# Designed miniproteins, single chains, continued (5): the designs that were tried, part 31

Each design is a single chain, and the fold is of that chain. pLDDT is the mean over its residues in the fold that is shown.

## One batch from the design tools (miniprotein)

Design m17118
Fold by ESMFold2-Fast:
Structure m17118 (fold): chain A 95 residues (1-95)
Amino acid sequence: MKAKVTITAGDDYVDIEIEAPEGFPAGVIASEVGRELLKRGLATDYKIEEASFTKARLRLTLAPGVDPREAAQHAADVVKKILEKAGIEPEITIK
């Protein structure tokens, strides 16, 4: 099973869009990603802007002084680990 993930680096934020296979709660996966990035000190806040069983969009507000491109790369690593734990193969695009 595969999940499509698009990570977009902004000036002070990172957007993560997850399109999960049927039966996997994309919103729960997005919430776990947000919590892990907060725990790492990369983000100060996260918001789930869209959540369904198949799609979720998460916006991370970056911590002061964090490079958005480095944050996007860390987000990709976190998403990969979370999806692999769930038995899902990640297809990750960073832009």
Scores: mean pLDDT 81

Design m17119
Fold by ESMFold2-Fast:
Structure m17119 (fold): chain A 110 residues (1-110)
Amino acid sequence: MLAKLEELRRAIEAGDLDRAIEIMREMGAPEAALEAVERARATPAPSARAGYLNEALAILMESLGADDREAHALLAEAANAVAARVDRELARLMEREGLSRAEALRRLAA
């Protein structure tokens, strides 16, 4: 289980949501969690995308048991990885095209 959670964390950090869905299926994730990742993949808005990923991870962790300290630590790392990816994508657009944060968010939401 922990090895699969570590693989999932790495897939999310890499932005490979197809791999993340595959790993979650291997772990027996609930349909609701898989649907949330699929919504994240289909969502161009970075904040909404991060929200769907966090929802998917919360559903997965609840299905695995809330008292697993290691699972909670990996969930926190995965959530931080999602936030870091959003911030990197925004920073890249802002630096490359001279956009404000609001303009970069609008670009990614299109």
Scores: mean pLDDT 71

Design m17120
Fold by ESMFold2-Fast:
Structure m17120 (fold): chain A 80 residues (1-80)
Amino acid sequence: SEKLEKEIRKLIEEGKKAAEEGDFEKARELYEKAIELALELSKEDPAKAIILLKEVAAEARDNGLYDVSKEAFEKALEIE
């Protein structure tokens, strides 16, 4: 759903802002929520879900959250 995609992108943006402010706990929570919603999106649009999971993985990695990045990539691989 387009609404679900928009919510996932918003969570990614808010997670990035939290990390930029040094609130890595909040960034982790927001990225984890984005992963959960992307998994729901995968039931409707697996191709879009893979793209969004890879975006979460990249943003998490850029902010040193390697465990979240790995989780997002592993979920993308499971959908492929």
Scores: mean pLDDT 87

Design m17121
Fold by ESMFold2-Fast:
Structure m17121 (fold): chain A 60 residues (1-60)
Amino acid sequence: NSLIEKLKDPDPEVRKEAALELGKLGPSQEILDALREYLLTETDFEVKKAVAEAIKEIEK
């Protein structure tokens, strides 16, 4: 999934966009695991918010 690769991008705007788009793809264990892993290591506040929002959207 190319969006998961974008979560590793050095640009925080790219990571934020990727997280939000991953949340829209719906329930997937692979996506949920990737987002949870990145949430633990992400330090940028806006990107962390986007990842947390995507996780909530998938879990809903």
Scores: mean pLDDT 77

Design m17122
Fold by ESMFold2-Fast:
Structure m17122 (fold): chain A 86 residues (1-86)
Amino acid sequence: LSDKARSLADAADYLAEQTPVEEAKEYLLKASEKLREFADTGDKSKLKEAIEYLEKAAKLAKEAGDEGTARSAEFLKKLAEELLKE
């Protein structure tokens, strides 16, 4: 679980570097921080917070016309939701 959460955090960090959408970048970085907190503590509330931040990042990217970032953030959200079920 911890390794999967860290991999998702790394993916969110990478996506934040790629997006020109500043607001989406901020939420992706917040999601990454919460995923790392979950990896370190096992606190599922941090994972839920990461899911909310990924959803916000996807919406902001989509509104800005960055379909690639929106799609990737939605995919990371789905992976985080699967992790929540474990």
Scores: mean pLDDT 86

Design m17123
Fold by ESMFold2-Fast:
Structure m17123 (fold): chain A 76 residues (1-76)
Amino acid sequence: DVEKAAKEAIKKLEELEKAGEISPEAAEYGKKAVEYAAKGDIKKANEYLRKALELAPPEARPKVASAVGDVINTAL
């Protein structure tokens, strides 16, 4: 269920933001990537994921990529 995967990914991104591991702006781009992935717009999902990763610290990037990637893989 891509809707459930998207909800879980958004929760993970919000938890990373609350923990201070990523900025609010990085979290917002990550959430947009999740929303586009859930709609099947993989091109825009990857575009927003790249923006989120660019703003995220190196140590947080794998966590952001994993959360969004789970939605992309579920939508495919």
Scores: mean pLDDT 86

Design m17124
Fold by ESMFold2-Fast:
Structure m17124 (fold): chain A 64 residues (1-64)
Amino acid sequence: MISPSAATLAALAQKLGVSAAQVALAIAAVTSLGASNAAIAKALGVSKAQVSAAITAAANAAAA
């Protein structure tokens, strides 16, 4: 089962400059373990602000 849409994964991967697989793992960690944006940022090697902005953009893309 794929929780995020392909468009959501692509938007996050493109915005953060990381692979879709890394984004999928980060989303799974947030959903399953309640991981913070700081933990995701560290795992992906990006800033917390980039993670927050990317999640917001992906949520908006998924809603559209």
Scores: mean pLDDT 64

Design m17125
Fold by ESMFold2-Fast:
Structure m17125 (fold): chain A 58 residues (1-58)
Amino acid sequence: SKSIKAPETVVRAVELLAEGRSIAAIARELGLSQSALSKRIYDTTGASARQLRAALAR
C-alpha cells in the first residue's frame, strides 16, 4: 500500500461503501455528483470508482 493523503470526505465515502451504501447514495449524502465522488476517490486512493465497484462486486 502506498501512502495516500485521504481527505475526510473520501474516508467517509469508504466507510459508507463498507456499510453497503451505493455510490449514488453516498454522492447525494456528501453533496457531490457521482462523477465528482469517483474523481475524489481516484485522486485520493489511486483506484477508480469502477475498479472499487468491480473489487466489491460479489
Scores: mean pLDDT 70

Design m17126
Fold by ESMFold2-Fast:
Structure m17126 (fold): chain A 58 residues (1-58)
Amino acid sequence: SEEAAEELAKLIKEARPEWTDEEARELAKVIVERAKEAGATDEEAVERAKETVEKFDK
């Protein structure tokens, strides 16, 4: 899930450029890990995050 976390970290950084790369990466890892604990795939975790990011981008 390292690739999924990296992809998600990019999206978080684009939506919140004030965050550091490390902060975005840490959040991405937590989101992916918790989604997998809930039975979601890496792809599902990324798709859910994309929807959230799109709501911040006007």
Scores: mean pLDDT 72

Design m17127
Fold by ESMFold2-Fast:
Structure m17127 (fold): chain A 70 residues (1-70)
Amino acid sequence: SRAAAVVAAAERMLAIASELLPQEVVDEARAAVAAGVAAGQPLQGVNRAANIIQDASEEALLKIAGELNG
């Protein structure tokens, strides 16, 4: 039940991310969740997905800031 709740939270995060980030990033994060679940380590998969989303979000913000300052 805890593993299912963690995966469900990740799916909600990825649904929101799919509106804001490139599909390739969301697909990579989704693959990380699936790989973690398959390995019996859903929390590791979710943490990996969260890091992928965070890194992509930071890159997007830096690009926007660069365009505003250039």
Scores: mean pLDDT 81

Design m17128
Fold by ESMFold2-Fast:
Structure m17128 (fold): chain A 85 residues (1-85)
Amino acid sequence: SKEDIEKLKKLIKEAKELLKKGDYKEAAETAIEAGMLALKIAPKELIPRLIGLILRAIGLMLDGDYREAAETGIEAAELALKHVE
């Protein structure tokens, strides 16, 4: 939906801003939320790749690699956004 696309854009922007400020854990949490929303709205062809990126982001977050988790979650979210805009 248009509402989900606007929410996805907002979450990506928020995650990037948190990453820029060095708030890596909050950036990772926000980026994973964006990735989960991206999975809901993405075309079927992207779902396996998005699942892989989201699982990697979650694994990185559990290992304390918050910066890489945030970057990976943002990658998943932006990949989906390019295909729904």
Scores: mean pLDDT 89

Design m17129
Fold by ESMFold2-Fast:
Order: C-alpha cells, then structure tokens, then sequence
Structure m17129 (fold): chain A 55 residues (1-55)
C-alpha cells in the first residue's frame, strides 16, 4: 500500500529523486531495495529512472 501511494506520486525524474532520497533516509538498505523493486513493478515506464535514483 505504501509503495502504491509513492508510485502514484511519480510525475517526473525530480519526483523520483525526492522519493529515493526520502526512502534512503527513512528505511534500511534492505527495505529500500525491496521498495525499489516494488516501485519498478508498479511503474515499469519509469524503471530506468527509479534504478538511477536508488543507486
């Protein structure tokens, strides 16, 4: 459910970078990696940008 809310907020690369920065501060590396994969599943159109931002 959290991943679905975050996925719905993605409008552009700037939004993805902001979400990635927030997630990296709040979650463990393992939790962030799991959320990254879930976001890519929900938004495959942004998969490349998500991978770049979470790297």
Amino acid sequence: SAAEVLASLIRNESTIRSLAAFVKRQLSPEEAAALREELKRLRPDWAEAIDAAFA
Scores: mean pLDDT 82

Design m17130
Fold by ESMFold2-Fast:
Structure m17130 (fold): chain A 61 residues (1-61)
Amino acid sequence: MEEKKKLLERVRKAREEFLRALEEYLRTGSPEARRRLDEAGQRYHREHQELVETVKKLEEE
C-alpha cells in the first residue's frame, strides 16, 4: 500500500517540477531554462512510467 502512495507522490512531485520548469522556460527562453525543462521532462516521464507499470502489475488479470 505505501509503495503505491510513494510512487504517486514521486509522479506528483516530478510533474510539479516539470510544470515549474516549463513556466520558467516560457518566461525567459534561456538555454539554462531549456536544459532544466528537458531534465524535468525526462524525470517526470520516468516516474510516470514506473507508476503505470506498478499499477498494471497490481491489476494483472
Scores: mean pLDDT 79

Design m17131
Fold by ESMFold2-Fast:
Structure m17131 (fold): chain A 99 residues (1-99)
Amino acid sequence: VAEAQLAANPENAVALSELGDRYFKEGKYDEAIELYKKALELNPNDADTWFNLGLAYYKKGKKEEAIKYFEKARDIARQNGYTPFAEKAEKAIEEIKKE
């Protein structure tokens, strides 16, 4: 596989986001954020990874950044017709805005 094809491979994006999820579960939010950002460079239409990026920022107390990434996750989910996921992202935004 050519280097450019590896960089554009959705399988690499999935592997990076899954590794990010593992760091997130360990409380390593900075490492999770770096991995999620790399995954999104390869697949910017992954609403799940945008949501997890927002959640990692929220865990760091970065509420404004969390809302921004949840809004991105919501918008991508709506564009892709994933209505239940868009509702989940919107609920996360509403809960943070109540704080």
Scores: mean pLDDT 81

Design m17132
Fold by ESMFold2-Fast:
Structure m17132 (fold): chain A 62 residues (1-62)
Amino acid sequence: AGLDDAIALAERHRAQVEERIKQLEEEYKKNPSPEVEKQLAQARSDLEKIRATLAHLRAQRA
């Protein structure tokens, strides 16, 4: 069933966004700017949405 594939894809996407957040946090620490702050806020928002989707998909699998 495509559910396991959807979960795997979402987990991979979550890992990519978490890595991007870490990179943006390091960039903000070195060169604080409103633009980096906006990008960080957007990435954190995207991560929350991915986590919600993953929780929903995993609940369907259980």
Scores: mean pLDDT 84

Design m17133
Fold by ESMFold2-Fast:
Structure m17133 (fold): chain A 84 residues (1-84)
Amino acid sequence: GKKEELLKEAREKAEKALELAKEVLKETEDLKEILRAIGLQLRSIGLLFELDLLEEKGASLEELEELVKEAEELVKEAEELKKK
C-alpha cells in the first residue's frame, strides 16, 4: 500500500544520505565540512531509527510523507557537501 511505499522510499533515501555523508568524511580535510558530514550522518541514523519505530508502531500517511521529505533534504544536503 501507499504507506509501505513511502516507508521504503524514506528508508532508501536516508540510507543514501548516510552513504554520501560517510564518503564526504573519507574525502574531506576541511573541519567545517567534517562537522557537517558528521551531523548529516547522525541525522540520517536518527531518521532510520524513527522509520523502524514507525514501521513497528504504525504511522499516518501524512507523517510518512513528512519523513520522505526530510530524507530528500538530507540527500540534497549530502550531495551539495560532496561537490568539490
Scores: mean pLDDT 85

Design m17134
Fold by ESMFold2-Fast:
Structure m17134 (fold): chain A 89 residues (1-89)
Amino acid sequence: SELEELKKKYQELSQKYASLYSARSINEAGRDVSKELAERAKKDPSKKEQAEKFEKGAEINEKAAKELEEKAKKAEEEAKEVKEKLEKL
């Protein structure tokens, strides 16, 4: 039935954006850790290359977090549309 199909789609989309927001938070934490490690490495002139690698890691994690947030927002919006269809049934 259409009701069962919409319920399943809503559940799948809700799980999808929850997982994407979780993955975003993990990447934000990774960014913050990499930034902290970069700042510590910058205090030691012998660790300049290591500091640059941590800075690059933070940039990669920040980019990943932004991409995951955009995907999460799209899935959340799709879930809202499905919920509105369910409420009209």
Scores: mean pLDDT 90

Design m17135
Fold by ESMFold2-Fast:
Structure m17135 (fold): chain A 67 residues (1-67)
Amino acid sequence: KAEEIVKKILEGFEGKELSEEEKEELEKALRSGEIPEELLEELKRKLAEEVGKKQKASKEEIEAALK
C-alpha cells in the first residue's frame, strides 16, 4: 500500500532505517501515482531537507579542515 510505504519513509527520518526491499516498493509506488499528491509533496520536502543537511554538513566540515 502506497500510503504505508510513505509512512515508513517518514519514520525513517526519525531514525528508522529502510530495507532495500522497502526502498524498491517506495520507488514503484511513486511511479504508479498511488500516493496522494499532498503526501508526495511532504515527502519531497523532507527528502530535500535531509539532503541539504548532509551536503551542508559536509561542506562546513571541509571549510573547517581548511582552517
Scores: mean pLDDT 61

Design m17136
Fold by ESMFold2-Fast:
Structure m17136 (fold): chain A 75 residues (1-75)
Amino acid sequence: SERGRLLTRIDELLREAGELYERHPDDEEVVRGATEVARLAVEARAAIEAGDLERARRLLEEAEERLRRLRERVE
């Protein structure tokens, strides 16, 4: 289901953002960015609970883009 796929994306985003935070706790940009990714993921979950799957998808796309940029910073 669309809902199930979005929930899986949220779980993966939170796990990956948490891993970046733990590996780079002294990188202020990574800490701030990982926190923002987590915020967007939580907001996406709220959108899913409200039945707004379009908003959830847009929020997750933004979070995934931010996470990708953070990974590029540390690789």
Scores: mean pLDDT 87

Design m17137
Fold by ESMFold2-Fast:
Structure m17137 (fold): chain A 73 residues (1-73)
Amino acid sequence: MAEIAADPNNGRAWLEAGARAYEAGDLETAKEYATKAAELGEPLAWYLLSKVYREMGDEEKAEEYEKKGLELL
C-alpha cells in the first residue's frame, strides 16, 4: 500500500497498477486496483475488471462490467 506510489485521485495511475497486477497473475490485486480506477471514472477500468472476473470464473459479472465500460466510452 504505502510504497506503491499511485496518485490516490488519478484513475489512470490505478488503472496502470491494476493492469500490471493482472499481467503478474495477481487477480485479487488487479481487481482492487481496477475497482479504484473505475470509481475514479476510468472507463477502461471496467474492461480490466471484466477480464479479471472472467479469469476468476464469474462470467456474469465480467459481462456486466464490460457493458458498463461500453456505456461510458
Scores: mean pLDDT 76

Design m17138
Fold by ESMFold2-Fast:
Structure m17138 (fold): chain A 88 residues (1-88)
Amino acid sequence: MAEEVARLLRERAREMERVAEAAREAGADEAAELLRRAAELLREAARAAEAGDFERARELARRAEELAKEAYALLSEEQKAKVQELLA
């Protein structure tokens, strides 16, 4: 279970990094930096899960989700459309 949770968290971190790159290409530099930070927190959450510290893993994943929401709030509708296009 711990290894599977860590795997899923790292997979999500890689997805956040891809979204961050797409956001940067769309000209949303601030959103891209928040998404990169979210990816970093997800990797820390994966390490916490591997250590058996699921409470810390949950807290870090929650913070990453909050940063991702803030990042998406910074995107214009035009930038959101461009990010979706780049990830297709």
Scores: mean pLDDT 85

Design m17139
Fold by ESMFold2-Fast:
Structure m17139 (fold): chain A 80 residues (1-80)
Amino acid sequence: SLYEEGLKAWDEGKFDEAIRLFEKAIEENPNLAEAYAVLGAIYYSRGEYDKAIEYFKKAISLDPNLEIAKLMLQKIEEEK
């Protein structure tokens, strides 16, 4: 799957490739909460907090049980 290819690219340090693969994964499956959560984590690691917040919020809206997305969003919101 595109999501699995994105995870492989991310593991290999190919961040721009990983982002493209995850973005394409959500275009094909807009309800893939995990892809939004991973995009949030990538943007957070790059210091792009506004993008990270939007992706984490979208992930949580699709799957409220994504604990890592909830924890990361709380951490960012506490730092504002």
Scores: mean pLDDT 83

Design m17140
Fold by ESMFold2-Fast:
Structure m17140 (fold): chain A 64 residues (1-64)
Amino acid sequence: SRAEILAAAREIAAERGLEALSWTGRELLEVLVARGFDPAAVRELIESVGGLDVTLGELLLRTG
């Protein structure tokens, strides 16, 4: 679900710190797919918050 994908993105930011906040949506997509999330669902979420070129930091700010 969208909530599970967002929870995983927040966990990545918490575990990896400042390095992960600079990841693009494209890099985040690759990591989340490697963790077992559906590529289409992750892409749809990232595109809804600004697209594959936005950073994880910006995505987290836009989602609360």
Scores: mean pLDDT 80

Design m17141
Fold by ESMFold2-Fast:
Structure m17141 (fold): chain A 85 residues (1-85)
Amino acid sequence: SRARLLERAAELAESTGLPLALEAAELLRRAAEAERRGDLERALELAERALDLLAEADGQSKDLEVQLRLSVAIIAVSVLLSTAR
């Protein structure tokens, strides 16, 4: 379920086409791969880096649709990080 959430967040970020969001999407896909391998430390590290990039991308966008997609991705990753320790 966590790997699926990371992949969904990556799809949302990628759909915006913003360079920082595309970089975040790549990190989220790598985090999902790490999660599937049981490498939780690596998955969390990659997800935290992706969250920082998504927040920066959201701050740079003035498009409401793009902001909504980034906000959903940010919420999904934030919930995952809050529940994984």
Scores: mean pLDDT 84

Design m17142
Fold by ESMFold2-Fast:
Structure m17142 (fold): chain A 56 residues (1-56)
Amino acid sequence: SREEEIERMVENVVKAIKAGADKELLLQMLRHELKELGFSDEEIERAIKRVEEEVK
């Protein structure tokens, strides 16, 4: 499902950031990919917020 796809992408981005990858670059890439996949602005912002909360 679309919700499972977002969750998988969020988890992958969180793992990469925790492994030392550039947070700003990964968040930009996540926004771009979700937009290309046809997700709404609201769904994209929710996904970004989830990443930010997980990497506190």
Scores: mean pLDDT 85

Design m17143
Fold by ESMFold2-Fast:
Structure m17143 (fold): chain A 65 residues (1-65)
Amino acid sequence: MHLAVVVVSTDRAVAEATAEAVAKALGADSYTAYPVPDSETAYALALELRKSTDWEVVLAPPIEL
């Protein structure tokens, strides 16, 4: 199963690391990381992905550095 991971972070490296960790924990066959600047954008993107794909969509909260 392909996993779409929407990460509320403007740092692509943080988003990729978060997506990889989530995909590994869930045993996903593949994943795509979607870095977004805020939770409003994350929510809108997640809805669009759920409508347009058969992928499992997960939202990740912003991580504090």
Scores: mean pLDDT 78

Design m17144
Fold by ESMFold2-Fast:
Structure m17144 (fold): chain A 64 residues (1-64)
Amino acid sequence: DAAVEAELSVRLAEAAQQGLDAVRATLREFAAEYGLTELADAMIRTLDAARAAPPGDKVVSIDL
């Protein structure tokens, strides 16, 4: 749905300025409202991967 897609794009862009956690929350809530769970799941998994990739801690400690 073009209108729903446009709304999602706007909300997603706004949430992106607040961080990945906000984007994720916006996606899940928007998808629930419009029944776009598949879209939300795919996007959230992409965001989860992005969140996991850059850990805040750069210190590498390995138990050997």
Scores: mean pLDDT 65

Design m17145
Fold by ESMFold2-Fast:
Structure m17145 (fold): chain A 96 residues (1-96)
Amino acid sequence: SQADELLRQGGLLLAQGKLDEALALYQQALALYEKELGPKHPEVAEALLEIGRVYAEQGKLDEALAYYERALAIYRENGDELGVARTERALAQVQA
């Protein structure tokens, strides 16, 4: 899907340190996932987790925390144990 491609491209930009460009693509993917799948779908949580990672890399720890907490809530509601574990690791890194 377009949202999946935007999420993938955002990941490549993040790996290159292009934080603002990665953030823009992740936010577009988030909007599409919310529209197509609804606000509580695991793919929405994936986009939220990646947005949180961009904010953490920018040193915007309060924003990162907020996005990680939103992702965690969705993963927990869906019983996505891998998503929960990934998000808890990310939260631990920004709270250290």
Scores: mean pLDDT 90

Design m17146
Fold by ESMFold2-Fast:
Structure m17146 (fold): chain A 58 residues (1-58)
Amino acid sequence: GKLYRALKDIESDDPKYLSLKKGDIVELLEEINEYFARVRNLKTGEEGIVPKEFLEEI
């Protein structure tokens, strides 16, 4: 799938949303809407929802 890099650290207490560290590479699984995507962290294998504004396509 398409690969993205996290532009900043993202912390979430909600298990629906994925926590990321700046520089983490994620794979796009699904675009939910114009603001959110479901992604997989390639380092941890964890999946969740992330704001698209915090991702950069690579």
Scores: mean pLDDT 86

Design m17147
Fold by ESMFold2-Fast:
Structure m17147 (fold): chain A 78 residues (1-78)
Amino acid sequence: MKEEALEAMRKAQEAAMSLKDVVTEETVKDPEFKELVEKAEEEAKKAVEAFEAGDYEAAAEYAKKAAELAEKAKEKAE
């Protein structure tokens, strides 16, 4: 489980780094894009907190959600 949580968190981090490349003055004007970015950040924080608490199952689920939201935000920016 811990290894699965680490892999999910790694993928979420990669998605977040990719998302930073499309965050511009123009894309932040899209309220849907901004909302997806904010939700992705919130889920990523929950994943880190769950991992630190030893809840690797919850950490993996939150990390997967963060990655999904980041991917949706990137699609909106493209």
Scores: mean pLDDT 79

Design m17148
Fold by ESMFold2-Fast:
Structure m17148 (fold): chain A 89 residues (1-89)
Amino acid sequence: SEMERLEEEALAAIEAGRAEEAARLTRELARLAGLPEEAAEALARASAVLAKMRAIAKEAGVDETTEEQKELAEKYGHLLREAEAAAEA
């Protein structure tokens, strides 16, 4: 279905680190699923954060506890707080 296609595209955008595309696709998917606007927007922001995290992880080449992993953890914490703030807005 179109819903399944949007879900696949949203997940692909997250995996590719395309934050704005992930947010847009997730927002469309959430609305199609009948979620309230506030929930759709919160999920869209969360998907953007996940995409940013994937981009950072790929850039950092994280495979074990390294300096890159510590940097990634700090960036992840920042993005998680950003997503939580956006969801509460």
Scores: mean pLDDT 70

Design m17149
Fold by ESMFold2-Fast:
Structure m17149 (fold): chain A 58 residues (1-58)
Amino acid sequence: SAAEQAAAAEGKALLDQSKEAAKLFRENVTEGSVKMAEQNKAILDHVRALRAAREAAA
């Protein structure tokens, strides 16, 4: 029936919306993890540079 087709279409639209929201959430979490990894690398690089400068000055 037309009512059953309308209900099925509405259900599909809600499911598609839910999947898109989950994808956006996952992408935001991934971006945070990448930024944290970049920050940790910068700290390690800074420590190595300080050590190299100290060894070069000796």
Scores: mean pLDDT 76

Design m17150
Fold by ESMFold2-Fast:
Structure m17150 (fold): chain A 65 residues (1-65)
Amino acid sequence: SALDEVRRAVQAARDGNFEEALEHAKRAIELGASKETLLGVARVAEDMGYPELAEEIRKLIEKYF
């Protein structure tokens, strides 16, 4: 489900796993996750000290919304 992919993206973002976070975020969008939910994933990356990952997630959001 979209929410399962969001959960995986959040976990990867917390772990600093850039590739996994971006792949799961992209899959979540494809499955219908909201822009607001994906901005939340970007915020988690930023708060965990990965601003470059947060920026890549925001770029992904801009392409789909």
Scores: mean pLDDT 84

Design m17151
Fold by ESMFold2-Fast:
Structure m17151 (fold): chain A 61 residues (1-61)
Amino acid sequence: SMEDEIKKKIEELEKLLRSAKNLTEEQFTEVVELLGQAQKAVDAGDYEKALELIEQAKKVI
């Protein structure tokens, strides 16, 4: 399902975040907040917003 695909993308970005060695504390916090918002958007059924937030998180990493 689209929900499962988006949740998988969030999990993959969380794994990338954990392995990232060159992020500032501000960048790390921004990605955490964006992924948290993306998860809330998925839970609300707003898949387009979730994907936009995921793309924003990718640009920071």
Scores: mean pLDDT 85

Design m17152
Fold by ESMFold2-Fast:
Structure m17152 (fold): chain A 65 residues (1-65)
Amino acid sequence: KVTKETAADIYAVGISVELGGLSVERKDGKLYLTFENVDPEEAEKALAEINEIYKEAGMEEAVAY
C-alpha cells in the first residue's frame, strides 16, 4: 500500500532526475532538492510542480538549493 506522502516523494524524485538534479534528501519532514548547472527557469518550474503535488498530499513545501 502506497501512501499519498510516498507517492508525492516518488514524483518529486522523478522530476528532479529529469532535470539532472544531484540529490534529494528528506530531513525533519521536509524535502531538500539540489540542482546544479540547471537553468533557473527550469528549476523554478520543477519546484512549482513538486510543491503542487505536496500541497495535494497535505505536506510541507519542498526547498531547493
Scores: mean pLDDT 66

Design m17153
Fold by ESMFold2-Fast:
Structure m17153 (fold): chain A 92 residues (1-92)
Amino acid sequence: SEAEKLRKEAQEYLEKAREALKNGDFDTAVENARKAAQYAIKLAELGDVEGAREVLDGIMELANEAEKQGKLDVATELYLLAMQVALAIRAA
């Protein structure tokens, strides 16, 4: 289904963001998280609220990890992406 394809793409971008964050590549981490968020918003628009929530949880985990590393600017950008996904879920 279209939702299954979007879930897969979102999870692939989340994994790339996680790897980049672990390597200290913060710009790449934020860019991949942004792409994951875009797919999550599309999932919410399709009515796959569960798929969108899984991506939201992934972005929140990345934000918490950036905050723990003292990267407050990076964490703030990731929390804002999470907020955009949460608002899309609420609108669905």
Scores: mean pLDDT 90

Design m17154
Fold by ESMFold2-Fast:
Structure m17154 (fold): chain A 60 residues (1-60)
Amino acid sequence: SEEEIRRVQQMMSRATKELQGKPPEVIHELSQVLHDALRRGLSLEEIERLLKEEVRKIKE
């Protein structure tokens, strides 16, 4: 839905601040993966949970 896409864009905006100095192509690829996940039937909550789990693995 439009609201779900808007929320994903807000999350991406926050994440890109931490990706400072990274190539624009990488940011675009991440955005495309998130949009494709939504189109394929993953919910925003599922995407958020998966991202949090991946972040935890990196921090460990």
Scores: mean pLDDT 70

